# Ledger of designs, part 62: designed miniproteins, single chains, continued (2)

Each design is a single chain, and the fold is of that chain. pLDDT is the mean over its residues in the fold that is shown.

## One batch from the design tools (miniprotein)

Design m6132
Fold by ESMFold2-Fast:
Structure m6132 (fold): chain A 94 residues (1-94)
Amino acid sequence: MDLETRTAGVVLGLYYLRLGKEELAREYFKKGGFSDEEIEKLIAYFRSGGLLEEDIEPEFLELLEEMGKIFEKWAKEFNYDTEKILKKAEEILK
């Protein structure tokens, strides 16, 4: 799965996770190409505010950092317009 697809899944998944729609968030993480085990790690990481970095494998932490860079590029491109960012993520996931 390419990094943009993973980032799109995280963007939509995190958006719905913050709205309390955990089941929908899990479906978007799955569309982003994450396994059930990786989804549990993502949810724990986001709910901890990043405090679990020392308990995360270096490869997974590097993946989170690279996805963060892609999100920041999209956020700057759309001037932090949530609707435009979500639309881009939906178009990537198709």
Scores: mean pLDDT 79

Design m6133
Fold by ESMFold2-Fast:
Structure m6133 (fold): chain A 75 residues (1-75)
Amino acid sequence: AKEAIIKEAAELAKAGKADEAFEKVVKAFGSGVENGSLVAVAAGVKKEDIKNVINNRDVFDPSQVIKDIFELAAK
């Protein structure tokens, strides 16, 4: 189920395993920032912090954006 994958990816992100969380999300949902953001919210990251990561960019790389927001979950 979608909820189970989001929960597993959120736990990986909280554990500081951003690359493993990213791979799990990409395999299930693709590399869209929206699904990465859902996982980050499930891991306890504030939406304002996610928006700051997205907006404070010179170059928009969706994969790097997802990894950066997952790193916020480990704090």
Scores: mean pLDDT 75

Design m6134
Fold by ESMFold2-Fast:
Structure m6134 (fold): chain A 75 residues (1-75)
Amino acid sequence: DKIKEIEEDIEQVKEEKKNNPERSEYYDKVLEILQAELDVLKGIDPEGNQERRARLEQELLEQLRKEREELARLR
């Protein structure tokens, strides 16, 4: 059941956020993406939640790209 799998993923990410508070903004974006996916599966504003998920995924990918560039600069 995909809904249960995503709900379990959300709980796991919440625990990871609690254990890594310095990365809370990153985990908040991940939680918003998972929640948007869950809402799509439940039939809650599927178009709006698909758009929200795509936007958040793009923001997360851009953040990870910038982090990789900064790490490369430190070498």
Scores: mean pLDDT 77

Design m6135
Fold by ESMFold2-Fast:
Structure m6135 (fold): chain A 80 residues (1-80)
Amino acid sequence: SLLEEQRRRAEGLIRSAQLLIDALKSEKDPRTRALLLTSLRGAAGMMDSMIKLIREQDPELAKRLEEVREEILALIKKEE
């Protein structure tokens, strides 16, 4: 179903974002950090869109997306 596809995409997005967050926290090369930050900005935007699509049907998954998105935004702000 469409909802099951949306859930799989959301779970995949959370997983991918967590790998990027972990990579950023361990990375020391400024160029690689800049690339990771660019990828995280993209992930945060995709999460915002997914939250809007899934919030009414799966509020717990939407909350998990919101928590990961807020962690990403905090990391981006810390680098500014």
Scores: mean pLDDT 89

Design m6136
Fold by ESMFold2-Fast:
Structure m6136 (fold): chain A 85 residues (1-85)
Amino acid sequence: MSGEQLAAELVEAIDRLIKVVGLEGFRKWLESLGSAPFASPEELRKEIEKSKAELLRQAATFTPAQLASLKHAIEVLKAAIAAAE
């Protein structure tokens, strides 16, 4: 599976989770995984957009270890979506 396909799938999974739980639910989920608290919903939105842009920009350059990490992140997001439904 290409880095571009994994990056697109990860972006889609993030957007889907936000649609299911909302931005505030997504923030709480990230904090439950040990993420640092976000100062505001606006800051969280900026970080999400920045992360999506960086992920897509670097998609063709991912190492095998980074591709494995992305695949794992997609699995974690899919589990969170299933649990929230």
Scores: mean pLDDT 78

Design m6137
Fold by ESMFold2-Fast:
Parts: C-alpha cells; structure tokens; sequence
Structure m6137 (fold): chain A 67 residues (1-67)
C-alpha cells in the first residue's frame, strides 16, 4: 500500500541520516526520530518563530499518526 511504501521510504531516509539500522523500529519510534531530525532542520531557519516551528511539528505528527 502507499502507507507501507511511505514508511519504508522514511526508514531508508532515517538510516542514511543516523547511520543505523531502523528496519525493526515501530511507527512511533520512526515518528519521534523524524520529528527530532525535523526540529534540528527548522532550528537552522532564522525566519521561523518558535510558535511556527511547533505548529509545523504538530501538523507532521498528526499527519503521520493517520498513516
């Protein structure tokens, strides 16, 4: 399914980013790692306020949890 393909794509991306095997990780573990990585990326953008960063992370969490 599309959801399964998205989860596998996310696993491959996180493996490349963190340099470790994530194939056995739960959906919740993948989500938390992805949000943590995204937070670090958002922190590098000086145009974003803390409130805007929080809204982006919350929207991503809600979208991912629906998968």
Amino acid sequence: SLKEKLLEALKKMLEQIFGKDVSSWSKEELLEAYLEYTRELLDKDPSLSEEEKDKILQAMRESFEKL
Scores: mean pLDDT 79

Design m6138
Fold by ESMFold2-Fast:
Structure m6138 (fold): chain A 66 residues (1-66)
Amino acid sequence: GWGRASVTFDEKGNVVSETAEGDSAAAQALADRAVAALKAVGAEQKLKNETLSTAGPAAPPPAPAP
């Protein structure tokens, strides 16, 4: 089986493109899970970068979403 998963982020951490491809249902399912995991990592990195880039007026850090 062949499968590929890829997520591209811009410099602000937004998803620009995503690819989940498989030559079988099992490969496709694994690719879908990999894309979901990559998106989760990118979302966390975006929050970290936004916190670090608030070098300016002292705004309180954003509260974590419940």
Scores: mean pLDDT 70

Design m6139
Fold by ESMFold2-Fast:
Structure m6139 (fold): chain A 59 residues (1-59)
Amino acid sequence: SMEERRERLRRRKAAIEAALKENQPQVDSITDPELKAKVEEQIANLRARLAELDRELAS
């Protein structure tokens, strides 16, 4: 059902939000520029996925 699909999407969204909250404070403490860039890319990818899930939830 659509409700079951929406519930799965909301749980996935919550997991990504938790991952963002955990990873975001770390980026400023990274001294290795290559590692910092990689973590910034991961955060950007998580944010993009979050926006996609929000769009899916709206449909």
Scores: mean pLDDT 81

Design m6140
Fold by ESMFold2-Fast:
Structure m6140 (fold): chain A 89 residues (1-89)
Amino acid sequence: LDEELELALLALGVAELLAAEGRPLTASELAEKLGVSRRAVSRALNRLVEEGLLERRRSGRRTLYALRDAERALAYLREQIEKLRRERL
């Protein structure tokens, strides 16, 4: 896998986990639950926020992340991954 496909797959994993939990999560919680580094999760979170799929909120000393529209975010990310896979097959 290259960086773009790996990042897209991680972004989908983040979105799926947020949808399944039904609550905002911190980057630390996402990293722990997904079994990846906080640096990797932060890259995926930044991408999702930049694409308007994810909301970043401050709660005291913590930063929480939540999906704006879970169904739309999941559909969009799955479509992106499918396109990236086709380019490599």
Scores: mean pLDDT 82

Design m6141
Fold by ESMFold2-Fast:
Structure m6141 (fold): chain A 94 residues (1-94)
Amino acid sequence: SAGEARLRELLAGLLARLEAATTAEQMLDVYDQAVAAVAIYGFEDPEAARALFEEFAARALALLRSRGETDVAQTVERDRARLLAHLDALAAAQ
């Protein structure tokens, strides 16, 4: 869908911003923008939103771990679990 394509493009841009980020605050801001976009799109297509978010989160976590950003990575892992539970609940309600 057009929404799925737009979310995929947005997440790719956010991943590039995460790669360029130099502070924990910048990294968390990028991640929060990704979570918000995925959560909004989840109301339209929770399964597609979940798949796109899983791909983004896996790449984001790999990057953060490679940089030794352990505190940011732990926050991302915790918030990832919450968003996945939210998307699973949306899918079950449809």
Scores: mean pLDDT 86

Design m6142
Fold by ESMFold2-Fast:
Structure m6142 (fold): chain A 80 residues (1-80)
Amino acid sequence: SVNELIQAYHAKAAELARARAAGAPQAEIDALAEEVVALLVEAIRASTDPEIRAALEAELEALAAVLPAAARALAAHRAA
């Protein structure tokens, strides 16, 4: 469900934040960032509610400012 994808996204985003705080290797941080972005994109694609979709798209835009993976995903989403 969309709610399960949103919960998975928030859980993985928290994992990314903890990895950054712990000084994890850049390769691990990059891998977690790709997973966070993939879950968010899946949630956006699965969302049929315009309000939920708009909120998730706003999250992707916010992440695009700080994560190259999110910037690439946002560009691809807007081109589709």
Scores: mean pLDDT 86

Design m6143
Fold by ESMFold2-Fast:
Structure m6143 (fold): chain A 79 residues (1-79)
Amino acid sequence: SSEFESLKEFLTKLLGDEEKVERYIEKLKNAKTQEEKDAVIKEFGEYVYEELSKTVTPEQAKLNAKAFENTLELILFRG
């Protein structure tokens, strides 16, 4: 859907790795159950946390990663 296209563009700009972002989006598209979707969201959030932990405090990285996971769940609920 157009939502996944917009998500890919945004996340590629934020994280700098288009191939890795595309792999996570493909995993989300292939997830059939809510449990599978939650697992992929968690894995993606952990990746975001690791990248952010290089530049911000651990507390801020955790908050930002959680906000990202919540936003991703909202996008998946809409799509």
Scores: mean pLDDT 78

Design m6144
Fold by ESMFold2-Fast:
Structure m6144 (fold): chain A 67 residues (1-67)
Amino acid sequence: LEELKKKALEDIEGLRRYVEEHVAPELRAEALEALERAKERVEAAKSPEELHQVVGELQEALRPFFP
């Protein structure tokens, strides 16, 4: 589980960097908020299933920012 959490946090950090560099400033705050919420939920996850659900929900939340 901890190894999966580490990978998920690394992916979130990569997405945060992408958002800061490529997403328009007016949309950036909303995208960054979604990423921060996902980070908190990844850290709190107690099972691989919970982690998978968090990642899926993050992908849905970020969909409007990435064509």
Scores: mean pLDDT 75

Design m6145
Fold by ESMFold2-Fast:
Structure m6145 (fold): chain A 63 residues (1-63)
Amino acid sequence: SARQYLLEKTNLGEEELRGLSDEELQSLATMVQFLERHGVDTSGAGSRQEVVDLTQRLQTELR
C-alpha cells in the first residue's frame, strides 16, 4: 500500500500519514518513487513538505 511504502522509504510517522486521504498518500508515494528512481535519498524526509520540496528541486534540476 502507499502508506506502507511511505513508512518504509521516508521518516514520516504513522500519525502524520493517518491524517492524509488515499489520494494524498498515493500522490506522496508517486513523488517518493520519482525521487528514488533518480537516486534521491528520501529516508530523512520527516514531513509532507520535505517530500514536495525534494520533488520540486529534482524537477528543476532535470530542466
Scores: mean pLDDT 83

Design m6146
Fold by ESMFold2-Fast:
Structure m6146 (fold): chain A 78 residues (1-78)
Amino acid sequence: SMEELEGLVKFLLEKDPSLSEEDARKIAENLIKGSELYRQGKKDEAIKYFEEALEIAKRSGSPFAVEVAENALKRIKK
């Protein structure tokens, strides 16, 4: 939902103020879409979205965003 997206964007920016709003939004969109697909049983598709979130996080230079995306991947690759 838009509310879930805006909440996650605000959370990421609060935890890492060095993140741009654009990068935080792209990371949040991929994390939310990945979570939605995982809940639908589409694990392989969910992994691709979490990997995209991780790639954006790495390019952003935010260690916090990288950790969030890595934890999402670790959780679903079990």
Scores: mean pLDDT 87

Design m6147
Fold by ESMFold2-Fast:
Structure m6147 (fold): chain A 91 residues (1-91)
Amino acid sequence: GDEMAERALRLAEEALELAREALELARNAKTEEEIEEAKKLILEAEIKLGLARIELAIAKLVGASEELLKRAEEAIEEAERAIKEAKEALK
């Protein structure tokens, strides 16, 4: 229900923050150590995004408010986009 949608939203927002930090680090990296830290942040963001998707799927099955489901879906899409941008910066 709503608790799962709220967890999905929170996890997606955390994934977004990690992805944004990884992007900044990747673009400004001067050392191999900084590149490895960016990769670690991307992995952590991907794990949180995966958990957010699971929580959202359960929320949809159990039933949650349409507004919370929409907010969680939008946050997941934003986090997915940010992770993609961070990965592209490391290529």
Scores: mean pLDDT 88

Design m6148
Fold by ESMFold2-Fast:
Structure m6148 (fold): chain A 87 residues (1-87)
Amino acid sequence: DEILEELIAFLREVAAASTNPAARTYLLLMVHELREMLEEKASLEEIIKTLENMIAFLRENPDMPEEVRERVIEKLEEAKARLEEEL
């Protein structure tokens, strides 16, 4: 899915640019999870739920720098909204 591929690319770029080890680790784990969903041919509903869980986790865990966290949440919300339009 183009939306997921775009999201994965964004997360990878943010991770590569980040000097914060926790942010890099978490973003790379998110990339890994989303790639696994693509490989396993996860349903649109499953992908949307995963994005909801990622957003909730980031909102509740301030371990990442605020600026990075806000950018990632915004992109996840954008991807989720676009996928919900395809339901």
Scores: mean pLDDT 81

Design m6149
Fold by ESMFold2-Fast:
Structure m6149 (fold): chain A 78 residues (1-78)
Amino acid sequence: SVPVRSEEEREKALAELREKGATEKQIELLELQWKLATGEISVDEFIEELLKMGIINEEEAKEAKEAVEKYLEEQAKE
């Protein structure tokens, strides 16, 4: 799980990861995961950022959004 952190704690963690040899892409992905975990961005915005970064393509982004929406609807019904 991605730990929920303050902005200052995130900056410190990112600096530590860079010192351990993390790539800039890995840092960007971790920041997006933290923003998603804290509710700073929606799942749709997270998927759109992955698309902008070239991690996923347009079809994968659409499938991911549909899968998440279906998952949340099923969880809400239970």
Scores: mean pLDDT 72

Design m6150
Fold by ESMFold2-Fast:
Structure m6150 (fold): chain A 88 residues (1-88)
Amino acid sequence: KPSKERLQRAVEAAREAEKRDPGLGAFLRDAISTLLGAGKEEAVDRILQAVRNGDLEGALKTAVEALKELSKENPFYQSMYEELKKLL
């Protein structure tokens, strides 16, 4: 279970991303939620740092790489990985 602090930071970062780019921000929000549920807290932290620095491309790249790794173990993550990869 993700910590309350990490979840709150994820929500804030997703909101900032949506303000900058509503479409990309929505994908990043869904990716952050998925990665938190899968226990990928370190990947989520890197995404949060990139978003706060205004690096939406870096945030997206981190999300894509983490989802690619998850998709190798579970095909459930494959569609999200492919959709986010198209935004790079």
Scores: mean pLDDT 73

Design m6151
Fold by ESMFold2-Fast:
Structure m6151 (fold): chain A 74 residues (1-74)
Amino acid sequence: KKDEEIARRLQEEGEKSLAWMKELAEKYGPEVKELYDRAVKEMELAARQSPEGAAVAAVKGGYEIEEFVKKLKE
């Protein structure tokens, strides 16, 4: 079933994004940790609708944290 395969891959990408965000939060401190906590909450809300939504929220959170970290380094 194609849709189930896509959903599983999205979940795997979401899990990788969460792990990466956690590492950034540990490295860069409390400001990044707050962004990580927000991303986790958004993911939990999206997960109530669908696993695909949760994965998308996790990837979006990762992008926002990466952009914030780039600004912190400047």
Scores: mean pLDDT 73

Design m6152
Fold by ESMFold2-Fast:
Structure m6152 (fold): chain A 110 residues (1-110)
Amino acid sequence: SPEEKLEKFKKLVEETKEQLAQTMADLRNASAEEQQAALQALVAQFYERAREVLSPEEFEELTAEANAAIQEKLAKRGMSMSWEEFLENAGLADLMEHLDLLVEIAEKKL
């Protein structure tokens, strides 16, 4: 059902946020390169799991709207980069904001 799908998606986001925070705590003395690689791996895992919860159409719509919102914020700061470039350079705070945006969009559409 839509309600069960939304609940599963929210749980996935919360678990991913906890994993991101814990991974950064565990890697606090690691290089920036190691921290970035670990965050990217968790985001990739999140998207794979999200595709199992959401239909392909729902997944595409949610990610497109979240990507557009991030691009608008970057443009207001005078930044121009692809979504792929954003993810490669995203820190913990940027990724947490992206996950929160995905939940907000999902609550409106699911």
Scores: mean pLDDT 82

Design m6153
Fold by ESMFold2-Fast:
Structure m6153 (fold): chain A 100 residues (1-100)
Amino acid sequence: GSAPTVIVRWLEPVKYGEESTIVSDVLNFYPSSLTVQWLKNGEVVTENVFNSPVSQDLEGYYHQTSLLKVVPTPEDTYSLSVSSPTLSEPLVTPLDPSLV
């Protein structure tokens, strides 16, 4: 199998106190089964989450995009938790604010 590569970033430059979108790309995984879960300050978030269908590339690896809509403060932390058969424990990837 192939373990996922995860990138978590702002869709556009963040504006604190205004609606902003966090985008995650979960790349290069096999098999197609995985679970994504958003965390705000370490706590599970289920609202305002939008997941793409899982897609397969020409090499046979899968990718999925997950979006979270938030009204952020400078104190808030966000991360994506990914669970997969290739991982012994969930992979937690923090939002990288430099990737806008």
Scores: mean pLDDT 85

Design m6154
Fold by ESMFold2-Fast:
Structure m6154 (fold): chain A 78 residues (1-78)
Amino acid sequence: SLMEHVERTMKELEELAKQLPKEVQEELLKRAEEARKRLEEALAKGDSRDSVIAQTAAAIELVGVLQEARLLVRQLER
């Protein structure tokens, strides 16, 4: 399910963020939490056009935060 994928993404992000400086960790987790809340709110509104657009936008933002965390961790390992 979509929510199962969201939970896995959040867990992966939390584990990656632990490897980053505290300020960066807090910023990334805040951005991810805000995107997750927008996704949950959009899902609660059902299958309207506006809801589907909002769901897609929030999912893209959440994936973007995860990708940014992966790149930052990779930079610290070099």
Scores: mean pLDDT 81

Design m6155
Fold by ESMFold2-Fast:
Formats: sequence, structure tokens, C-alpha cells
Structure m6155 (fold): chain A 58 residues (1-58)
Amino acid sequence: MKPSPEFLAELEKAKDKMTEEERREVLGILSVLGDDRYKEEADAFEKEYQKKAEELRK
């Protein structure tokens, strides 16, 4: 599946304001698409999500 450039631009703006749930969706989509531009961003989102998951185990 190939995302539109508009979709990617909107995602980039929204990512900083995304909730944890929205970040999970974005990571899922980006991992499937394999978009190079989002490789670093997806990794950062995944790490942040991992930290939140650790808090849930308190």
C-alpha cells in the first residue's frame, strides 16, 4: 500500500500530538509500508510506546 504525499505530510504534523493509541496505528502502517523517511520516526515512536507499556506493568 502506497500512501499519498498529503497523507504522509499530515501524519508528520500530527505525530507529535498523537496519543499512544494513534502512535500504535502509525507504527503499524509505517512498518507495513516500509517508508524510509519514517524509519527514524517510527523507531522513536516505538520506543516511547515501549516505555508506556512498562508503566502499565507497575
Scores: mean pLDDT 63

Design m6156
Fold by ESMFold2-Fast:
Structure m6156 (fold): chain A 80 residues (1-80)
Amino acid sequence: SAAKIEEAIAEIKKLIDETLARLEAETDAQRALALMREFYRRIGAILSQLSDEERDQVASEVLPQLQRIEDLVRAKLAAA
């Protein structure tokens, strides 16, 4: 449903913002990896409640913001 998609997008965007703030404060590359793993675990739990069509819609909306998490973790790993 549209309501489920909207709720999932809002929850994921909030999680992205919270994870980015935690990653920006993190100086250890291994702990940054652990934060990213926890983030994807939580994303998986949200997406598991959706149909395949609902997942596709959510993914298209959040994919650019997910890339920001991966870029930041890659930068921290490269600096370590």
Scores: mean pLDDT 83

Design m6157
Fold by ESMFold2-Fast:
Structure m6157 (fold): chain A 109 residues (1-109)
Amino acid sequence: SVLEKLQARVAELEAELDRRIATLKASPDIVQYIAAAVLEAARDFYEERFDELSKDLSPVEKAILREAYLQALLDGRGTKEAIKERVRQLAEEYGVDPETLERVLKAIE
């Protein structure tokens, strides 16, 4: 199902984010250490707000939003516009209806 594919992708991105933070933290370079701290803070900010922003969304809509946020963090593009663009790409890839797309985009607003 679409939900199962999205949940699998979310799990992959969560694991990749954890690996990236661990790699940056293991670096003796202060710039890498600061990058790890910024990425952890961004993750915590996203996780704290995700539950409230997504409370009225269906499981599929939540998975789309979560994938978009995780991808934006990994790409270093934490802008609202970048997250919205990823949501639109996922809607096209998974063939989600315009109503689902609209609800997820409104949650980012």
Scores: mean pLDDT 82

Design m6158
Fold by ESMFold2-Fast:
Structure m6158 (fold): chain A 104 residues (1-104)
Amino acid sequence: AEELARELLRRLGVPEELYDQALNYDKSKSKEELLEILEARLRKEGVSEELIEKLRKFLIENKVPKELIPAIDVAFQYLLSKGLSPDEALEIVLRALKEVLEKF
């Protein structure tokens, strides 16, 4: 669980100082609630609805653990801070997420 989140952040070059933001999420929230929070952020930052829908389907169809949802949020925000466009940032996160899930 935590190991998958840490591996995603590591692969995307996220500084370890930001890991606490991903790992100390509100564990009382359901996967659905965490996904709604992530989708709201992606929309606010200007990610296309097509990419948001692709992310949603990927997370549901692959039964991705809920602890990865906060890690996706932190990684996405980090990539935006590096000057990537919203769509480019999410595409990079999705690619890294697929690679992490293939190895674990």
Scores: mean pLDDT 85

Design m6159
Fold by ESMFold2-Fast:
Structure m6159 (fold): chain A 76 residues (1-76)
Amino acid sequence: IEEAVEEAARKAHELAQKGESAYDVASAVAEILAKKGFSSRVVTAAANTVLQLLEEGIVDYEEIRKALKETVEKLL
């Protein structure tokens, strides 16, 4: 769980720093979590969490990681 969240958060931070759209970043997070075997419910919630954070201008790795961890743990 921790490794999947860290990988997804790292990818989100990287893509956001490169100026990718919030939607494209959220889609990349969804792909990572889906490939790691998370349910579609968890994947969708995590993607929406990242989308919301980026729309609010939050691109910091630790903030994204904390929000993703909270979302994933709440739904497991």
Scores: mean pLDDT 82

Design m6160
Fold by ESMFold2-Fast:
Parts: sequence; C-alpha cells; structure tokens
Structure m6160 (fold): chain A 98 residues (1-98)
Amino acid sequence: SNVEELVKAIKELAKNPTPSNSGKLAELIGKSTPEEIRKAIEQVDEETLRKMFEGLNNNPKARETFILLVTSSENAPALSAVLSKREEYKEFAKKYKF
C-alpha cells in the first residue's frame, strides 16, 4: 500500500538523509491521497522523525528538496497539516522560517 511505502521512505530518509531519498519521498507523496499521508505520518515514531530532521539539518541539498516538498508540492497542504502536529517538525519549520 502507499501508506507502507511512505513509512518506508520516511524511515529511509531518517537513516540516509540524501537528496535522492528526499526525492523518493516527494514522488510517493505526489502519488498518495491526503488520508494515506496522514496515516503514514501517524505511524512514524518520534525518534524516527527526530533523526530525519537532524539529518536534514546536516544535509542542505536534502533539506532544500524536503522544504520544497512541504511548501510547494501538489500535496504540500496535506503533508504540512499532519506534520504541524509533530513537535519535531515545528522546531524544524521554526529554524528555517517557513
């Protein structure tokens, strides 16, 4: 399912914060419904999200791809709405002012 693939992509981005993995997540978000995006993010634990954003802090090109995904992609409103409920994302958005 798209939910399982999204969770996998988020975990992979947390493990390996690269532009390629940000791009894979972006492609999957673009193919997913708002409900699938919400369900996937809700399945991701706090440690995984913390590792993902820590990795993005240290990898400018992967971070730029991710910021474009949450601000300018087709499903950006759905993704940012769900992520805005997560403390790790709030700290990330505040740091980069978007």
Scores: mean pLDDT 86

Design m6161
Fold by ESMFold2-Fast:
Structure m6161 (fold): chain A 91 residues (1-91)
Amino acid sequence: SARAELEALRAEIEALAAEEKASGDPRQGPPNLERLVALAKRAQKIAEQIGDTELAQAAKELIEAYKTHNLSEIYEAFAKFEVALTRTLAR
């Protein structure tokens, strides 16, 4: 189900976020960031299928923030994505 897929994505995101905090490159971004963006792309597709416009938008913003290579912007977008994902899973 879409919920089960999002719950699995959340667990993977939490694991990656913990590893990111241990090591970061402010110019290139942490190596795990590419995996986070892949998970965000999957979350966006699922959000669009279930009609969750807020989660879809947050995922899209995280993907766009990654293209800037600015860690501050990426972490801000990630925080918004985490809030949106948590809200969707609380329904």
Scores: mean pLDDT 74

Design m6162
Fold by ESMFold2-Fast:
Formats: sequence, structure tokens, C-alpha cells
Structure m6162 (fold): chain A 100 residues (1-100)
Amino acid sequence: SNLDKLDQMLQDTQQSIQDMQQTVAQLNADPRASPQTKQRVQKLYNDAQAQAQQLQQLYAQAKANPSSITPEVMKQASQLQIQVGSNATMAQLLLWALRR
């Protein structure tokens, strides 16, 4: 069902946020990371958390009324998942850059 798909998207998004927390912690602990790099990763993390919260709210609304799940709702959920993944990837790239 579309509700099951939204639940899976939310679970995948929560995993990305958890992985990103580890990336942020590693970057903050690395003495090679500039204050600007730490600020950038914190912004990426904050943006990802806001996007994940929007997906959680969308899932809660869909769970309350599954018959109201439109293609537009599914597209919005997909875009939020992609945005979280993009922010997580950028954070990881910042961490990898410190090792070169």
C-alpha cells in the first residue's frame, strides 16, 4: 500500500539521519576540520532533520486518512527522502575530504 511505502521511506530516512549523526560526530572530533567545515556539516544535518520531520508529519497525516494519499503526496515524500539523502552524502564527502 502507499502507507506501507511511506513507512519504508520514513524508516530509510531515519537510518540516513542516524548515519549522519555519526558523520557529524566524527567531523566535529577531527582537528583537521575547519570551523567553516563544522558549520557546513551542522547546517546539512539541521536541513536533513527538518526534511525528516516534514516526512514524519506527512506520514502521520497519511496514517490518519490513508484514502487521502494522492500521487502528489507520494511525490512530496520522495522529494523529502531524496533531499535527506543528498544532505547525508554531502556531509560524508566533507568527512572524506579531511582524509586526503
Scores: mean pLDDT 89

Design m6163
Fold by ESMFold2-Fast:
Formats: structure tokens, sequence, C-alpha cells
Structure m6163 (fold): chain A 65 residues (1-65)
């Protein structure tokens, strides 16, 4: 049912957002501790690519169902 797919999408998006927020917090803590802006930027870019890929894959699954 569409409602079940919408509930799944919401739950997965909340999980992605929570995990992403926790990782951003770790990257910010690393930057504060080390001052390594280049490493922090690399890690943020990797996280954004990962999050974007997960959202696109989720949207494809929901559209295909």
Amino acid sequence: ALAALQARRRAELEKIAKEGSERLKEIDALLAATGDKALAEKLRNELFDEVNDRILALDDQIRAA
C-alpha cells in the first residue's frame, strides 16, 4: 500500500538524517581537535555523497514499488 511505502520512506529518511548528523558532529569535533580543515572537508564531501546516494536509492525503490 502507498501508506506503507510513505511510512518506510519517512523511517529511512529519519535514520539517514540521524546517522548523518552524528557523523557531522564527529567531523566537527575532529576539526576542533586537530585544525585539519582539508581532512574535515574531505570527510564532509564523502558523507554528503553517501547520504545523497542513499536518498536516491530509497526514492528509486519507492517509485519502483
Scores: mean pLDDT 82

Design m6164
Fold by ESMFold2-Fast:
Structure m6164 (fold): chain A 70 residues (1-70)
Amino acid sequence: MTPEELLQSALDILKKATSDKAVESLKNMAEYSLKYATPEQKEALQRIIDAVNSAKTKDEAIKKLEELLK
């Protein structure tokens, strides 16, 4: 999976979610994935973690991830 595919996957997870609990779930998934990631994937996963850590709501996390895809 490319860095862009990882960012898009994270964005899709948040967009499908109905609650802000998805932000915490995505963070936990990204942190777990870091154990098995390639160096390029680690950079994308860290950006996802940073975005969700700085967001308090699902909508804020979505906006931050969309900016990373530009």
Scores: mean pLDDT 78

Design m6165
Fold by ESMFold2-Fast:
Structure m6165 (fold): chain A 81 residues (1-81)
Amino acid sequence: SKVEELRAKRRALLKEMAENGVTDEKIDEYIAVQDELLEAIAKESTGVIGEVAKRELEEWKAMSDEEKRAYVLSQIEKLKA
């Protein structure tokens, strides 16, 4: 599915940044994948899960570029721990 493909891309980007170093280009690519992934999950999900997915999407869309960047860096740190 599109969600599975996007999750695989997101995980590959995190792993690459954790192993080979962080770049602004890779952070921007991760943000683009995250945008597309959250849209896809919100579209595919129904009921209570769908409402949670829509809230996650709205929270992500409300974040500034700086906040999104900080989120990506936090995810890399968690992967390295």
Scores: mean pLDDT 84

